# Designs tried in a protein design run: designed miniproteins, single chains, continued (5). Part 1

Every score and structure here is a prediction.

Each design is a single chain, and the fold is of that chain. pLDDT is the mean over its residues in the fold that is shown.

## One batch from the design tools (miniprotein)

Design m16001
Fold by ESMFold2-Fast:
Structure m16001 (fold): chain A 120 residues (1-120)
Amino acid sequence: SRSEKIKDEDTRIAASAYEVIGLLIIGEEPSEEDIKTVKDNADLLEKMLNTDYVNTLPEETQIYVAMTVALILLSEGYSPEEVVKILKKRFPTMPEETIEEIVKKAEKVLKEKSVEVLKE
């Protein structure tokens, strides 16, 4: 699991959420360990996904949360342009180029439905 290689706890939790949500969206089975991490940290993840609290966290944590939000919104039928606009409002300190790269990666994940693309 990617989360096992990440030393920062908040970043590991956000990475586990990204993998769980991403795998479910592409029709793959998440690991029981990552599912448990998401369930055990549901309140923290809700704050990260739905509030400005995420903007107080390390940049790597913000990137995983932004990737997760991009996957969810694209899977719900939002356009890439709409998702970029939403992410710019939610992550005001994140460079626009980084947001565009996140959205492009999320589009590729949904198009290819590949575990390899998800974990890159």
Scores: mean pLDDT 84

Design m16002
Fold by ESMFold2-Fast:
Structure m16002 (fold): chain A 78 residues (1-78)
Amino acid sequence: SGADTAYSSAYVLLSHVLGLSPEQAQQIAKKTADAYKKGGVDAGKKTLYQGALDAGASEDKAQRVADAVGTNAKVADS
């Protein structure tokens, strides 16, 4: 499902691209998946972008991670 893909993709990218701890990555990934379930891709991307910024990511990295997760979730729902 798109929400499950949003969670998994966010967790992987937050951990590997941004270097967040498992606890931080899991918390942000859960919020991203919940936002995706309620408001679709745009809501998920905005939630992930803000979560990444709050965790200390640059705007560029936060945007790239949000875009990648949004694309992966869309493909999973296709």
Scores: mean pLDDT 85

Design m16003
Fold by ESMFold2-Fast:
Structure m16003 (fold): chain A 92 residues (1-92)
Amino acid sequence: SMRSIAASTLRHHGIEVSAEELTDEDVEIAMELLGLELTRAVARAIIQQAQRRMPSADPAQQQQLQQVIADAQAVIAAADARIAALLAQLRA
């Protein structure tokens, strides 16, 4: 169930809850956390692929790949900030 997935996500972040204890708001926050974790994983994969491409790229391609890496790093930073804010809300 979605509640079981939500409880597992919250426990992964150190919040000890069962699926039965979750409010609908807790489920929504947990699903946003899961989406942010996926966003970070995708952005990391993009950086890794761009870095792998870099040694064989011409100067124009290298500049484009550097921009892709910078954009992906910004996505990770934004996701990290949002995760921190959501976890602070859940612990309050």
Scores: mean pLDDT 89

Design m16004
Fold by ESMFold2-Fast:
Structure m16004 (fold): chain A 75 residues (1-75)
Amino acid sequence: NQAQIDALRAQYQALVQQVIALTPASQRPAVQQQIAAAQAAFDAEAAGMTDQQRIDRLQRGVRGLQAMVRDLQAR
């Protein structure tokens, strides 16, 4: 379902912005590069994926970013 994929992508992007905002300024360029590389890798692989596989990958990404936000907020 494209609508579910779009919603998960929007949630992922919002969490990316939270991670960047919570990251110390000195580390932001490295974190931004890592996130950009991960997004590029996903986009390259996504062309061969089913909708369910895209949803599963995005849900895992969202959970990972949520954990990272919690860890950064605990600092």
Scores: mean pLDDT 82

Design m16005
Fold by ESMFold2-Fast:
Structure m16005 (fold): chain A 60 residues (1-60)
Amino acid sequence: SKEEIIERFKELAEKYGLPDFAEEMVKRIKEAKNEKELTRILFVGLARISEAYIEEKLAK
């Protein structure tokens, strides 16, 4: 469900140091009109979280 996706995304983003980004993306997810828009928003969000995670691992 959309609610479950929001909760998981928020937890993941916050865990990797992106609480402000998490709030912004949650708003975009809630505004998504259909599954295609939701999927696109999620891919963008996850890509940024992945980048932050990699940067943290590479930073020593």
Scores: mean pLDDT 78

Design m16006
Fold by ESMFold2-Fast:
Structure m16006 (fold): chain A 72 residues (1-72)
Amino acid sequence: SAAKEFLRAELAREIENARRLIAEGLGDAELEEALARAERVYADPNASNEELLQASLDLAVQVLRAAVERVT
């Protein structure tokens, strides 16, 4: 479905953002844990749209937190 394709693309984008921040030395245990959960959901071909959305939102919060620490 178009919704699943969109949600998978958004989750992949957040995973890439998290990996970049960790590579820059801005990762903490919370970001790394959220990334690990997101990668498990992304790797599951049976993941529901709700699981993809939840993983993306959880990871996006940690990415935003780490990015704020970069600029402040």
Scores: mean pLDDT 86

Design m16007
Fold by ESMFold2-Fast:
Structure m16007 (fold): chain A 72 residues (1-72)
Amino acid sequence: MEELERRAKELAEELARLAREHPELWPIVEEGLRKIKRFFEENPDAPLEEKVKEATRIAEETLERMREALEE
């Protein structure tokens, strides 16, 4: 769990930094947040570790998409 929490924090900080520097990337961030919210709504009884893992995975995909948009 601690390793997942660390990854989640690092991802959140990087996502926040890129969104602050590039406001045009907000639609990508909003899509990621919607995916996380949907997972939580569809799986309210899921273990916290599973929710953190899925949120972290979605955050990683969101970060990759933000970076790809900046490279275009």
Scores: mean pLDDT 79

Design m16008
Fold by ESMFold2-Fast:
Structure m16008 (fold): chain A 56 residues (1-56)
Amino acid sequence: KRIEELEKELQDAVEKYGEDSPEVYELKGRLAFLKGNAKEATDYFLKAQKIREKLK
């Protein structure tokens, strides 16, 4: 996905779900991956996974 579109989706998700939501961390991970920050992307995806595990 395009970086500009993803940044807008991230802003909307923060307002709707809050900063510490799995949706926000997944979007941050995707954005980091597109910017070439694979390590940062992995860290965000792991945070999202841990939150989802607690919700199940």
Scores: mean pLDDT 79

Design m16009
Fold by ESMFold2-Fast:
Structure m16009 (fold): chain A 87 residues (1-87)
Amino acid sequence: NRRQLFQRARRIARDLLRSRQSQIPGLTDDVIDALSGMVATQVVTGIDLSRDQIIDWLQSLGLSRDTAIQAARLIHSVTRRVRRSIS
């Protein structure tokens, strides 16, 4: 069931992002919720956004360029870990 897969992927992504929250300035709970949804979508669809697309999107949400770059790097590693966790 794709809905159950999405919810599980989102939960795992949120937990992983929260574990890194203190290391990235500006990584608020709202940003973590948005990022966990993006990771879950990538896991369910098998389609990954480019790093530039993620950076642009995060900047549109009001994040600084430096925070957006750090978060985009983290999304890549988190997506890989979530995929391994659900296999």
Scores: mean pLDDT 83

Design m16010
Fold by ESMFold2-Fast:
Parts: sequence; C-alpha cells; structure tokens
Structure m16010 (fold): chain A 70 residues (1-70)
Amino acid sequence: GSMREQAKRILESALKALEEGDVAAALRGIREALKLVPELSEELQAALDALRAGDVAAAKRHLERALKKL
C-alpha cells in the first residue's frame, strides 16, 4: 500500500493504544507516521506535544484530525 495507507493504519493503532492507556505505543506510532506523511507534521507534532503535556484527550483530537486528512 501507499505511505498514506500505512500511516492511516499506524495512527488508527495509536488511537487504540491511547484508549487502552498505552501512551508509549502511541508515541512510537505517531513518530513513525511523521516519517511517512510529513505533510501532516503540524497535526502529528501537536499530538506529540499534547502527550508530553499529559493531555491524552487533546492528543486523540489531533490524531482524529490527521486521520480525516488521510
């Protein structure tokens, strides 16, 4: 599949990881997606910054916005 399809699967998995409380898995997934879809870097970096601040709800919103653009 395309890099966009791979990023979509990774970000869907990152959202699920956050719902299950696995912040470390979500961080790894978002960093991997940043390499595949640099055009979404602003939204994905915002998700990373939210997770660093402990704001899981904000991170989920940013990931959902990134997914809508894929």
Scores: mean pLDDT 88

Design m16011
Fold by ESMFold2-Fast:
Structure m16011 (fold): chain A 96 residues (1-96)
Amino acid sequence: RSVEEIARDLAAKVHIYAIILGLPYDLASRLAEAVYRAFLEGVEKGLSPEEIVQRVLDEARRILDEAGVPDELKEQLLNFVEKYVRKAAEEIEKLK
């Protein structure tokens, strides 16, 4: 399984979950794209799984804060992002 496939699967999961939680389509798409880009950039730079998780969470939190997403919904989304970014980063480490 390629790094690109792992990143795309991660972005798709984030997008679907955001929609299920009631985020507008455009915001869900922006969040998923930001997670995708931050994740790939972290992998390309050779960051550790922990560093990739932190980078992606920082970017996701920024987007949700700028959009005025309520704290309870924001934390639920960030917990989901953390869990699946960590799994994806660990999957990539196993490919090395």
Scores: mean pLDDT 86

Design m16012
Fold by ESMFold2-Fast:
Structure m16012 (fold): chain A 75 residues (1-75)
Amino acid sequence: DVIEELMGKELSEEELTEFLRKKGLLGDDDEIGAVLTGLELLAMSRGEPMRIKIDEEKKTYSVVEDPSAVGVPEV
């Protein structure tokens, strides 16, 4: 499970790219931003609140549980 494995980790853009490619989620021409959006949508579809923290200076990405994880009924 990609979200479970990413939870609590901080990865560089290259490390994240390699991880996502290993999981079959990123193609050669895919932009990481689009894949991250897909992961957020996947987490929402599972009813699992998550937040992706992006450090633009370091180009690092981390996935954490959203502490405000209530208030939006999924339907």
Scores: mean pLDDT 67

Design m16013
Fold by ESMFold2-Fast:
Structure m16013 (fold): chain A 88 residues (1-88)
Amino acid sequence: MEELRAQDAADIRASLPGTEASVKEAIELAKKTKTPEAIQRASNVSVAVGVLAAAAEWVGDTPTAERLRKLYNEAKKEIDKIIEEVKK
């Protein structure tokens, strides 16, 4: 388990730049288009970040888990704001 946990932690850290870029792209697309499809994509990507944060915590990489939780919370706030704008 130790070797698998070390590899999982490394894989999670290696995925961070791509994960952050994907979240930013999805949110910007939702802001620009305000379509249900773009908003759904942004929501799906944010949920994936939340799962990745839980995985980082599980492998003991607390700094990475905190970084991912912050990204998730920021993404959720932006998505909620877009949804409120579309409903008006």
Scores: mean pLDDT 79

Design m16014
Fold by ESMFold2-Fast:
Structure m16014 (fold): chain A 85 residues (1-85)
Amino acid sequence: AAETAAIRATIRQISALRHQIRQETDPATRRRLQDQIIQLIADYMNRFGMSQDQALARFQAVTGNTNPAAQQRMRDMIAAAVAAQ
């Protein structure tokens, strides 16, 4: 399905950007990479007409992550994506 392909691509891109952030020493560049992550989430949500709760459920289902801290980071990123629209 188009949505399944899109969310998998989004997760791969977020992972790559987070890897770049870990290697980056410039705070301004780290902020721009973080903003790119937020924009990727916003673009995915807009493309599929997803609410904040629907997007959270989809990311949790696809990643399989049950760690509360990781779930909170995902909630925060999705909330930032909603606010950026």
Scores: mean pLDDT 86

Design m16015
Fold by ESMFold2-Fast:
Structure m16015 (fold): chain A 72 residues (1-72)
Amino acid sequence: EKEKLLEEIRKLQKEANNLLKNATTIEQKKQARDLYERIAELARQLGYEELAEFYEREAEKLKKEVEKLEKS
């Protein structure tokens, strides 16, 4: 079961990286934010606190970037 969660994290990481390579829209950045939040949740469930904190920070960074773009 832990192996399945790790595989899910890897899939989400690849999906987020793929989105960010082509992220030209606010919607794409919002999707990447949501993926990073999901990765952080799974990492916390597995006890990987450093990994969870990393993705929480990345998600928050994207959230702030989206907010700035929406106001511009």
Scores: mean pLDDT 82

Design m16016
Fold by ESMFold2-Fast:
Structure m16016 (fold): chain A 91 residues (1-91)
Amino acid sequence: MEEEKLEKLRRAYASGRATDAHIRVREAYEKYKELFEKNPELKEIMDRALELSDRALKAIQEGKYDEAERFADEAVRLMDEALKKIEELQK
């Protein structure tokens, strides 16, 4: 494989992942914010996820695609953790 093509694919992937993470984290936060108000621990996790998703987008603008992907991955992981705890509260 060509190095140039690999770098281009990595940048496209990181940009898409950062954007998707930001949208998903914000949608989850808005959808479940009433539950977060009842459980501040979950809100703190989600707040951190939203902050990381924002940092991922800024890293894209700075050309730091590896960092952007890491921030996006961590944001989604924190969101998933909060959502799993919400499911447990309902079961």
Scores: mean pLDDT 82

Design m16017
Fold by ESMFold2-Fast:
Structure m16017 (fold): chain A 88 residues (1-88)
Amino acid sequence: MEFEKEIEEKKKKIEKEIEEIEEEIEELEEELEKARKEGDKKRERELISRIIGLELRKIGLELELELLEEKLEKKKKEEEKKKLEEEL
């Protein structure tokens, strides 16, 4: 089943990208805390903007992952239905 392998491979790639984005957000949050302590309002604003951008990208990837999961579930249901019809 080539379709299942393709979906699994795509999911792994998206999961890796989400993990990478999460790590980058964590680093930026640490920098944001430091900028807040230093009173650097310009840096604080720049860091907030970058974090928001990454969070939006993460949401997009999470939605793509959800769609891939729905496609995989649909395929499993169709396969189960076919087996049931072949046994009857």
Scores: mean pLDDT 81

Design m16018
Fold by ESMFold2-Fast:
Order: structure tokens, then C-alpha cells, then sequence
Structure m16018 (fold): chain A 56 residues (1-56)
């Protein structure tokens, strides 16, 4: 459906952002979210927060 296609586009953008940040994409309540799997700097945490805001 159209809803699923839009979600898949968001997931692909989330994957690109996650790759840039060194993280992974997970599904949370039907939405893509980025998580970091390794210890990270404060700058990377700020970038992660900005990426989450862009995906919302």
C-alpha cells in the first residue's frame, strides 16, 4: 500500500543515516529508529538526535 511504500522510503533513509553514524536501524512501533551499537562520542550522540528528528 501507499503507507508501506512511504515507510520503506523512511527506512532506507534511516539506513543511510545509520551507516554514516556507525549504527543500525530498528523498527520501533512501526517507525524506523537509529541505534548505536558501540561506544560513541558526544558529537555522535548529537548527530543521532538530529537524525531522529529528521525521521519523525
Amino acid sequence: SMQQQLLEQQRQQAQALAAALGGEVVDFRGQPEIVLTAPVSEEQLAQLRAAHEQLR
Scores: mean pLDDT 71

Design m16019
Fold by ESMFold2-Fast:
Structure m16019 (fold): chain A 87 residues (1-87)
Amino acid sequence: MIEEKIKELEKKLPSLKPEEQEKARIEISQLIASQIGREFWDKLIKALAEVYGEEFAEELREAIENADNERIGKLLREMLAEQKERR
């Protein structure tokens, strides 16, 4: 579905007004980022479960599903801090 929506926006882009072209480009970028983000996050969450435990991985998954950017940022910061403490 996302790939089809991106292709439709790309096809329409040349026929849109300048202000609509800008909006369409932003939408295409967001859709691509969301698709890459989901695939990346699925793999990352699984890897993090093995390193930091299932509870941490589930917290991160919930934050992503709820689009809680503040919680995601906090969890990633905690992960980086813990990695530094291991040295």
Scores: mean pLDDT 69

Design m16020
Fold by ESMFold2-Fast:
Structure m16020 (fold): chain A 105 residues (1-105)
Amino acid sequence: SMSELLREAAEELRRAAEEATRLIREGHASGDAALAAEGLSRLAVTVEEVLERVPELPEEAREALRRALEHFGAAVADPARALEHLERGREEVERAVELLLEAAE
């Protein structure tokens, strides 16, 4: 059902965000910039896959996920402000999760 698809998409995004946060924290704690970058890359890939695979996404959620990708791109392009861009991108992913769960009710 559409409700199941939206719940599954929300769960995938939430899991990806949690895993990315873990990898970014581990990378920061160990001084492993590559591990932190891998975390961000995995989250960005999951966002792109959800956007491509789930055409039933509410437009507001789709727009939030697109904004998340723009912020993640900005984090890569501007290392001096990477943390700020990453936080804004994560806020957009979290907003999309909330919108998907609301639409699934």
Scores: mean pLDDT 81

Design m16021
Fold by ESMFold2-Fast:
Structure m16021 (fold): chain A 94 residues (1-94)
Amino acid sequence: KLDLLYETLKKTNPDGKEVTKEQVEKIFNIMKERLPEIEERLKDLTPKEKAKVYLAFYSFINNDYERYQKMLKEVDASDEKAKEFIEKYKKFLE
C-alpha cells in the first residue's frame, strides 16, 4: 500500500521533484498527529486520491503554497472526494 502510494505520488508531483518513502511516511505521521481520524477517513479514497491528498499536504507543510494551490485546483477538476477532504482539514495544518 505504501509503495503504491509512493509511486503514484512520485508520478503526480507537479514540479518533478523526487519524493522518498521516508518523506511519505513523515507526511502520514504529521497528518495522523494533527488529524486523529485521518487513517479512517483516507481508507475510502482510491490510491490516486490518497496520493493527491498527501502531495497537497506535503506542499503545504513545506510552505510551498503555490504548489499546494495547483494541486487543489487539479483535485477539484477530477477528484471531488479528495478536494472535500483537503478543504475540510486544511485548517488543521495552518
Scores: mean pLDDT 58

Design m16022
Fold by ESMFold2-Fast:
Structure m16022 (fold): chain A 91 residues (1-91)
Amino acid sequence: SELVEEAARILKKAADILAENPQDELSRGVAELALATMAAVARSQGKEEIADVIRQTGDELLAAARAGASPEEIRKLVEDGIKKLNEVAEK
């Protein structure tokens, strides 16, 4: 579905931003806004489970970046998040 593809795209882009600049407050702010916007779009379409996965994965990515997680750790978190996203999207 278009929503799931877009959500996966935004999650991956947010993870890439955070992995490249984990200590940069502006990069964290950009990633946080993108993730919050994507979750809001999913909720507006009545896709609560998809929105919850985006929020949960986003929170984990942002917390990891703040804690100084490696790019490898951030990549694993987003891969797990996208897997969960696909699982809740599969009917």
Scores: mean pLDDT 84

Design m16023
Fold by ESMFold2-Fast:
Structure m16023 (fold): chain A 68 residues (1-68)
Amino acid sequence: MLSPEQQFENEFSLRVQEVVDDKSLSPDEKLELLKQWVEELSEKYGLSEEDKQFYIEQAEFTVRRLLE
């Protein structure tokens, strides 16, 4: 069976794809939605505060790269 961290990664990856592909959203709106998903999924799967912070930073990196 998948670990909680693997389940988080799988669901979060799907949400990142949905947010990234939504051309109606600004970069700031995409970042806010991804941060909301990190908070919700971290609670759902029981991630540590350190892991949650890591994924918030990855969301910021992902959105920043979309501006290039």
Scores: mean pLDDT 81

Design m16024
Fold by ESMFold2-Fast:
Structure m16024 (fold): chain A 88 residues (1-88)
Amino acid sequence: MKVEISPSVLPAGSSGTITVKVEDEEPGLYKMSVFDENGNEVASKEFTGESGTVTVTNLKSGEVLTVKVYKIVDGKEELIGVKKVTVT
C-alpha cells in the first residue's frame, strides 16, 4: 500500500484543500482527519477508491496541521499515513 498526502505547505487564508491518494491492492473505505497543533480535529472526510480531498478553513500563517489517513477494517481505524502540513 502507498499513501500520498499533499500539499506539504498551504497558504494562509480563508480555506485550503488537502488531497490523499492511496494505492491499495485491496481497496476499501478510508478516512482522512486533519488536526491542529492542539490535537483538535478541524476537518475529516471518509472516501473510497484512489483519492479523497478535504477542505480546511481559517488557515493562519505559522500554523502546523497534522494529517492522518486511516483504512477502516472491520469497523476499526487502522493508521496508514501521517503528514505535517505547514501554513505560510
Scores: mean pLDDT 83

Design m16025
Fold by ESMFold2-Fast:
Structure m16025 (fold): chain A 77 residues (1-77)
Amino acid sequence: SRLAEVLLGLADALSAEPVDTDRIAELLTRLAVEVEGADREEALAEARKMASTIAKSSASAAELAELLRARAEELRA
């Protein structure tokens, strides 16, 4: 599942020390363009803002990573 792959990649990036904001922005942009047909430049700008916000809280990043891993596992079942 392409969505499960993206969610696992996001979880890995969120679990990196430091949080891999470039990888988060890349994966969110890929998801928006490929799944939702969004404009790439607009999606990248929004993804970078979201990644920056997530990176400002290590606790929130860890919680989100666990949620994304659980969701990816459900999608793979």
Scores: mean pLDDT 75

Design m16026
Fold by ESMFold2-Fast:
Structure m16026 (fold): chain A 107 residues (1-107)
Amino acid sequence: SMAKMTEAAQQLLRGARQAEEYARRLREEFRRKKEESKDPEVQKLLEQAEEYAEEGLRKFREAAAVAQEALKEGPTKEKVREAVLLEASGTVYIIGAISLKKAAESL
């Protein structure tokens, strides 16, 4: 129903905006830790983690834009699906970034 698609788009927009804030904080954390490290291998892993966090941030911004457009112009299954896939893609990048951080902490 249109009501369910509107609710889904609202939840996706809220989730994407929260995820954007989280991704920004992770990116800043990785930048700081990279600059504080004296180990070149740790720096390489944190640089890759920063790149993953940046890509995640980009996907979450795109998801928020799609969800917001859906709310403004009328939610469709296609727009809701697009926002879901963008949030899922962003989440995969953030999981990758966290894994790279844990690898750096193991050195």
Scores: mean pLDDT 90

Design m16027
Fold by ESMFold2-Fast:
Structure m16027 (fold): chain A 85 residues (1-85)
Amino acid sequence: SVLDQALKEIDQIYEETVKKIEELVKKNASNSEIAKVVNDGIKQIDEVVEKYSKSLSDEERQQLELHAGDVLIDLLGLLGSARGS
């Protein structure tokens, strides 16, 4: 379904962003470099939501927005953890 495609794209962006953060942490990169990667991931997720929302029912759009919100919280949590180490 269109919803399944959108959810898969968000999950892929999340996994790629997490991998980039892990590589930066291993290289002892600055907090600003990590923040940039997180912000780029968030922007890509927002673009997926906007792109697919036009093709979704109200219920499916709510599911997509909730999933995107959960992923956003997880990314912000990773940023906080990286800054605290």
Scores: mean pLDDT 84

Design m16028
Fold by ESMFold2-Fast:
Structure m16028 (fold): chain A 77 residues (1-77)
Amino acid sequence: DAAALRAAVDAQMARWLEEARRAGSEEAVALFERAGVLVRQALDALLAGDLEAARRLAAEAQELLREGMEALAKAKA
């Protein structure tokens, strides 16, 4: 179910955004917001059958999530 998958992704992104806001990390918030856009675009590309675009967008999202997690870790230190 594509709608359930999108809902699960949105819920996970919301949890990471809330943690970043709670930590006071504007950098982590911005990175997670950008990653969330790319994850949604990757899911849309996958559902449209554009596997190349889906892979590229997913890779870009993973990199932003990594940077966001690093920023969040620094804010919590």
Scores: mean pLDDT 86

Design m16029
Fold by ESMFold2-Fast:
Structure m16029 (fold): chain A 93 residues (1-93)
Amino acid sequence: EPLPELDEAQLKEVEEFFKRVEEVLDTVRKTTPSKEELQEALKNILEKKTKTEVEKKALKELEKIYKEANPVSQELFDRVIEEIKRQLAELEK
C-alpha cells in the first residue's frame, strides 16, 4: 500500500504542515518577478545555497516548520524535496 491510513489527528497535522509550507512558497512566488528567477530561488532554497533575503527568510521559515512537524510530515516533505531536486538535476545541461 502506498501510504498508511492516518488517524484524524495525524491527517490534520499533515494538512497544517503543508499549508504552512505552501504559505512560505507563495511568498517566494509573489516576490519573484520572473519564472527563471523563481526557479533559481527555489533551487537555492532547496540546496540551502540562499543568496537573497527572501530566499534566506523562506529557508528559515521552512526549517522552523519542519522542526515543529510530526515524523510523517517530515518524511513526506523529505520525499517531495528529493523529487524536486531530481527534476532540477535533469534540467542541468
Scores: mean pLDDT 74

Design m16030
Fold by ESMFold2-Fast:
Structure m16030 (fold): chain A 66 residues (1-66)
Amino acid sequence: AELSAEQQALLDEAIAAGRAGDRERAIALVRELFATLNQAQRNVAARRLYEEGGLSGDELALAAAL
C-alpha cells in the first residue's frame, strides 16, 4: 500500500487500540488516519482494521462518516 511512515504508524496504533478493546481511541485514530487517505488507501486500511484490529463494520463506517 502507498501509506507514508506516519500513516502506517497511525494505522498500526489504531489496530493495537482496537485489539486492546480501547474502541474510543481506535475510532479517533481511524478518523484522523482516514482524513489523510485516498479511497484506495482507505480500502486497504479498512480491511486491516477489520481483520487485525477487531473493529466492526459499523465502527469503521462511523469513523469514515465522521
Scores: mean pLDDT 77

Design m16031
Fold by ESMFold2-Fast:
Structure m16031 (fold): chain A 100 residues (1-100)
Amino acid sequence: SMDDLIEEMERLAVGTLNEIAALRARDGDSPAALAAAKALAREFLERMAEIARQAGVPESVIEELVERALAALDAAKSLDEVEAVVITTTRELLRAIYEA
């Protein structure tokens, strides 16, 4: 159902943010932690795109949102910036679902 898909997206976002918080607690804002956080965020984006597709969001909208998120993620220099990509992407995809 749509409600189940929205709940899955929210749990994915919270789970990803918790994993980034664990990296921060262990290694601080180190190059290794940043690389690991970017890998987590890329996996998050792939899973979120699939949920958005199942929710009926047009492919053109998904492609635009994912492209912007990947560009922001590649440019990210801190764990805070990776967290911002996760938060922003979640908000934008949820908005796209409600507008679909």
Scores: mean pLDDT 90

Design m16032
Fold by ESMFold2-Fast:
Structure m16032 (fold): chain A 75 residues (1-75)
Amino acid sequence: SMADIEELKRAVELAREAIEEAKKTTDPIKYTAYKLLAIGSALTAKLLLEKLEKEGIPSPYEEEARKVMEEVGIK
């Protein structure tokens, strides 16, 4: 659905922002928080991508979703 595509977009964007913030920070607490946010957002993107795939709906965010999943180490 369009709502799932919008949620996928937001999850991918949040994961990307969190990955970049984790790379920039020298604060161990912020680093841990950004890593957790990146993992959680990438997992959300994975679940939404799987849902869209089961429904036969192509997503314009599939490539970017797979990239953020790879960067945080999830498959």
Scores: mean pLDDT 87

Design m16033
Fold by ESMFold2-Fast:
Structure m16033 (fold): chain A 61 residues (1-61)
Amino acid sequence: SDEVIQALLSLPPYHAAGLIIRELTDPNASEETKQRVKEIFENHLKDRLPPELAARIEALL
C-alpha cells in the first residue's frame, strides 16, 4: 500500500534495507508478503539505496 511505501522511503537507507532483508529471509513470511516487498524494492527503493545494499537485496530475489 502507499502507506507502507511512504514509511519505507522515510526511513534511513540502512533501516529500510534491514526491514526488506528481514522479510525476504523470514521463513514464516507469506509468499504474498515477500512478493510485495520485492515489488517495493524494485519499483521504489533500488535506485535510492547504496549500491552495496541494493546488491545484497538482489541476491535474495
Scores: mean pLDDT 78

Design m16034
Fold by ESMFold2-Fast:
Structure m16034 (fold): chain A 100 residues (1-100)
Amino acid sequence: SDLVARVEELLDRLEKSTDPAEIEALTAEIEAIIESTTDPDVLKAILDKLEELVDKTDNPLKLEAVLRVARTILRSTDDKDVLSKAIALILRVIGKLLEL
C-alpha cells in the first residue's frame, strides 16, 4: 500500500530523530494518514511497523508517539483484529514506559 510505504518513511525518520519538535511533527503527520483510511490491512501493516519501532527504542518521546498513533488507530476502526492488535501494542508500550 502507498499509505503503508509513506508511514514506514515517517516512522524511519521518527526513529532517527533526536529533535522533540520533529518527533511531534512526524507523529501528527502519521496520525493524519491513519485518519484518512479505514482499510484494516493498511492499519494492521502500520501496527506491525509500530511494534518494530517499540522493539528498537527506549526513548519515552518515541514510545509516546507510538501510543498516540495506536490510539488514533483505535478511534479509526471497528475491525476486531485491528482493535485487538492495537490494544496489545498499547499495553506493551505502557509496560515499557513503566520500566523507564
Scores: mean pLDDT 87

Design m16035
Fold by ESMFold2-Fast:
Structure m16035 (fold): chain A 84 residues (1-84)
Amino acid sequence: SPAEELLEKGREALKQGDTSRAASYFTAAMLLDPNNSEVYNEIGKSFFDQGLLEQAKKSYQRALDLDPNNEEAKENLKQVEEKL
């Protein structure tokens, strides 16, 4: 999907240390499907993989605000909070 392509580009930008470029791609993915909990969960995972725990936490919280039954986002949020 177009959102998945943008999420992949955001992850690649983060791996290159380009946080501003990553933020632009993640924002574009969110705008394509603003109510999709999975988009925010994937953004959270991307930040978590780079050790950006506070940004990961906020993304997972937003995923759960949209879908309280997103089990992966619940577990991921717990893991982030245990590391903070």
Scores: mean pLDDT 86

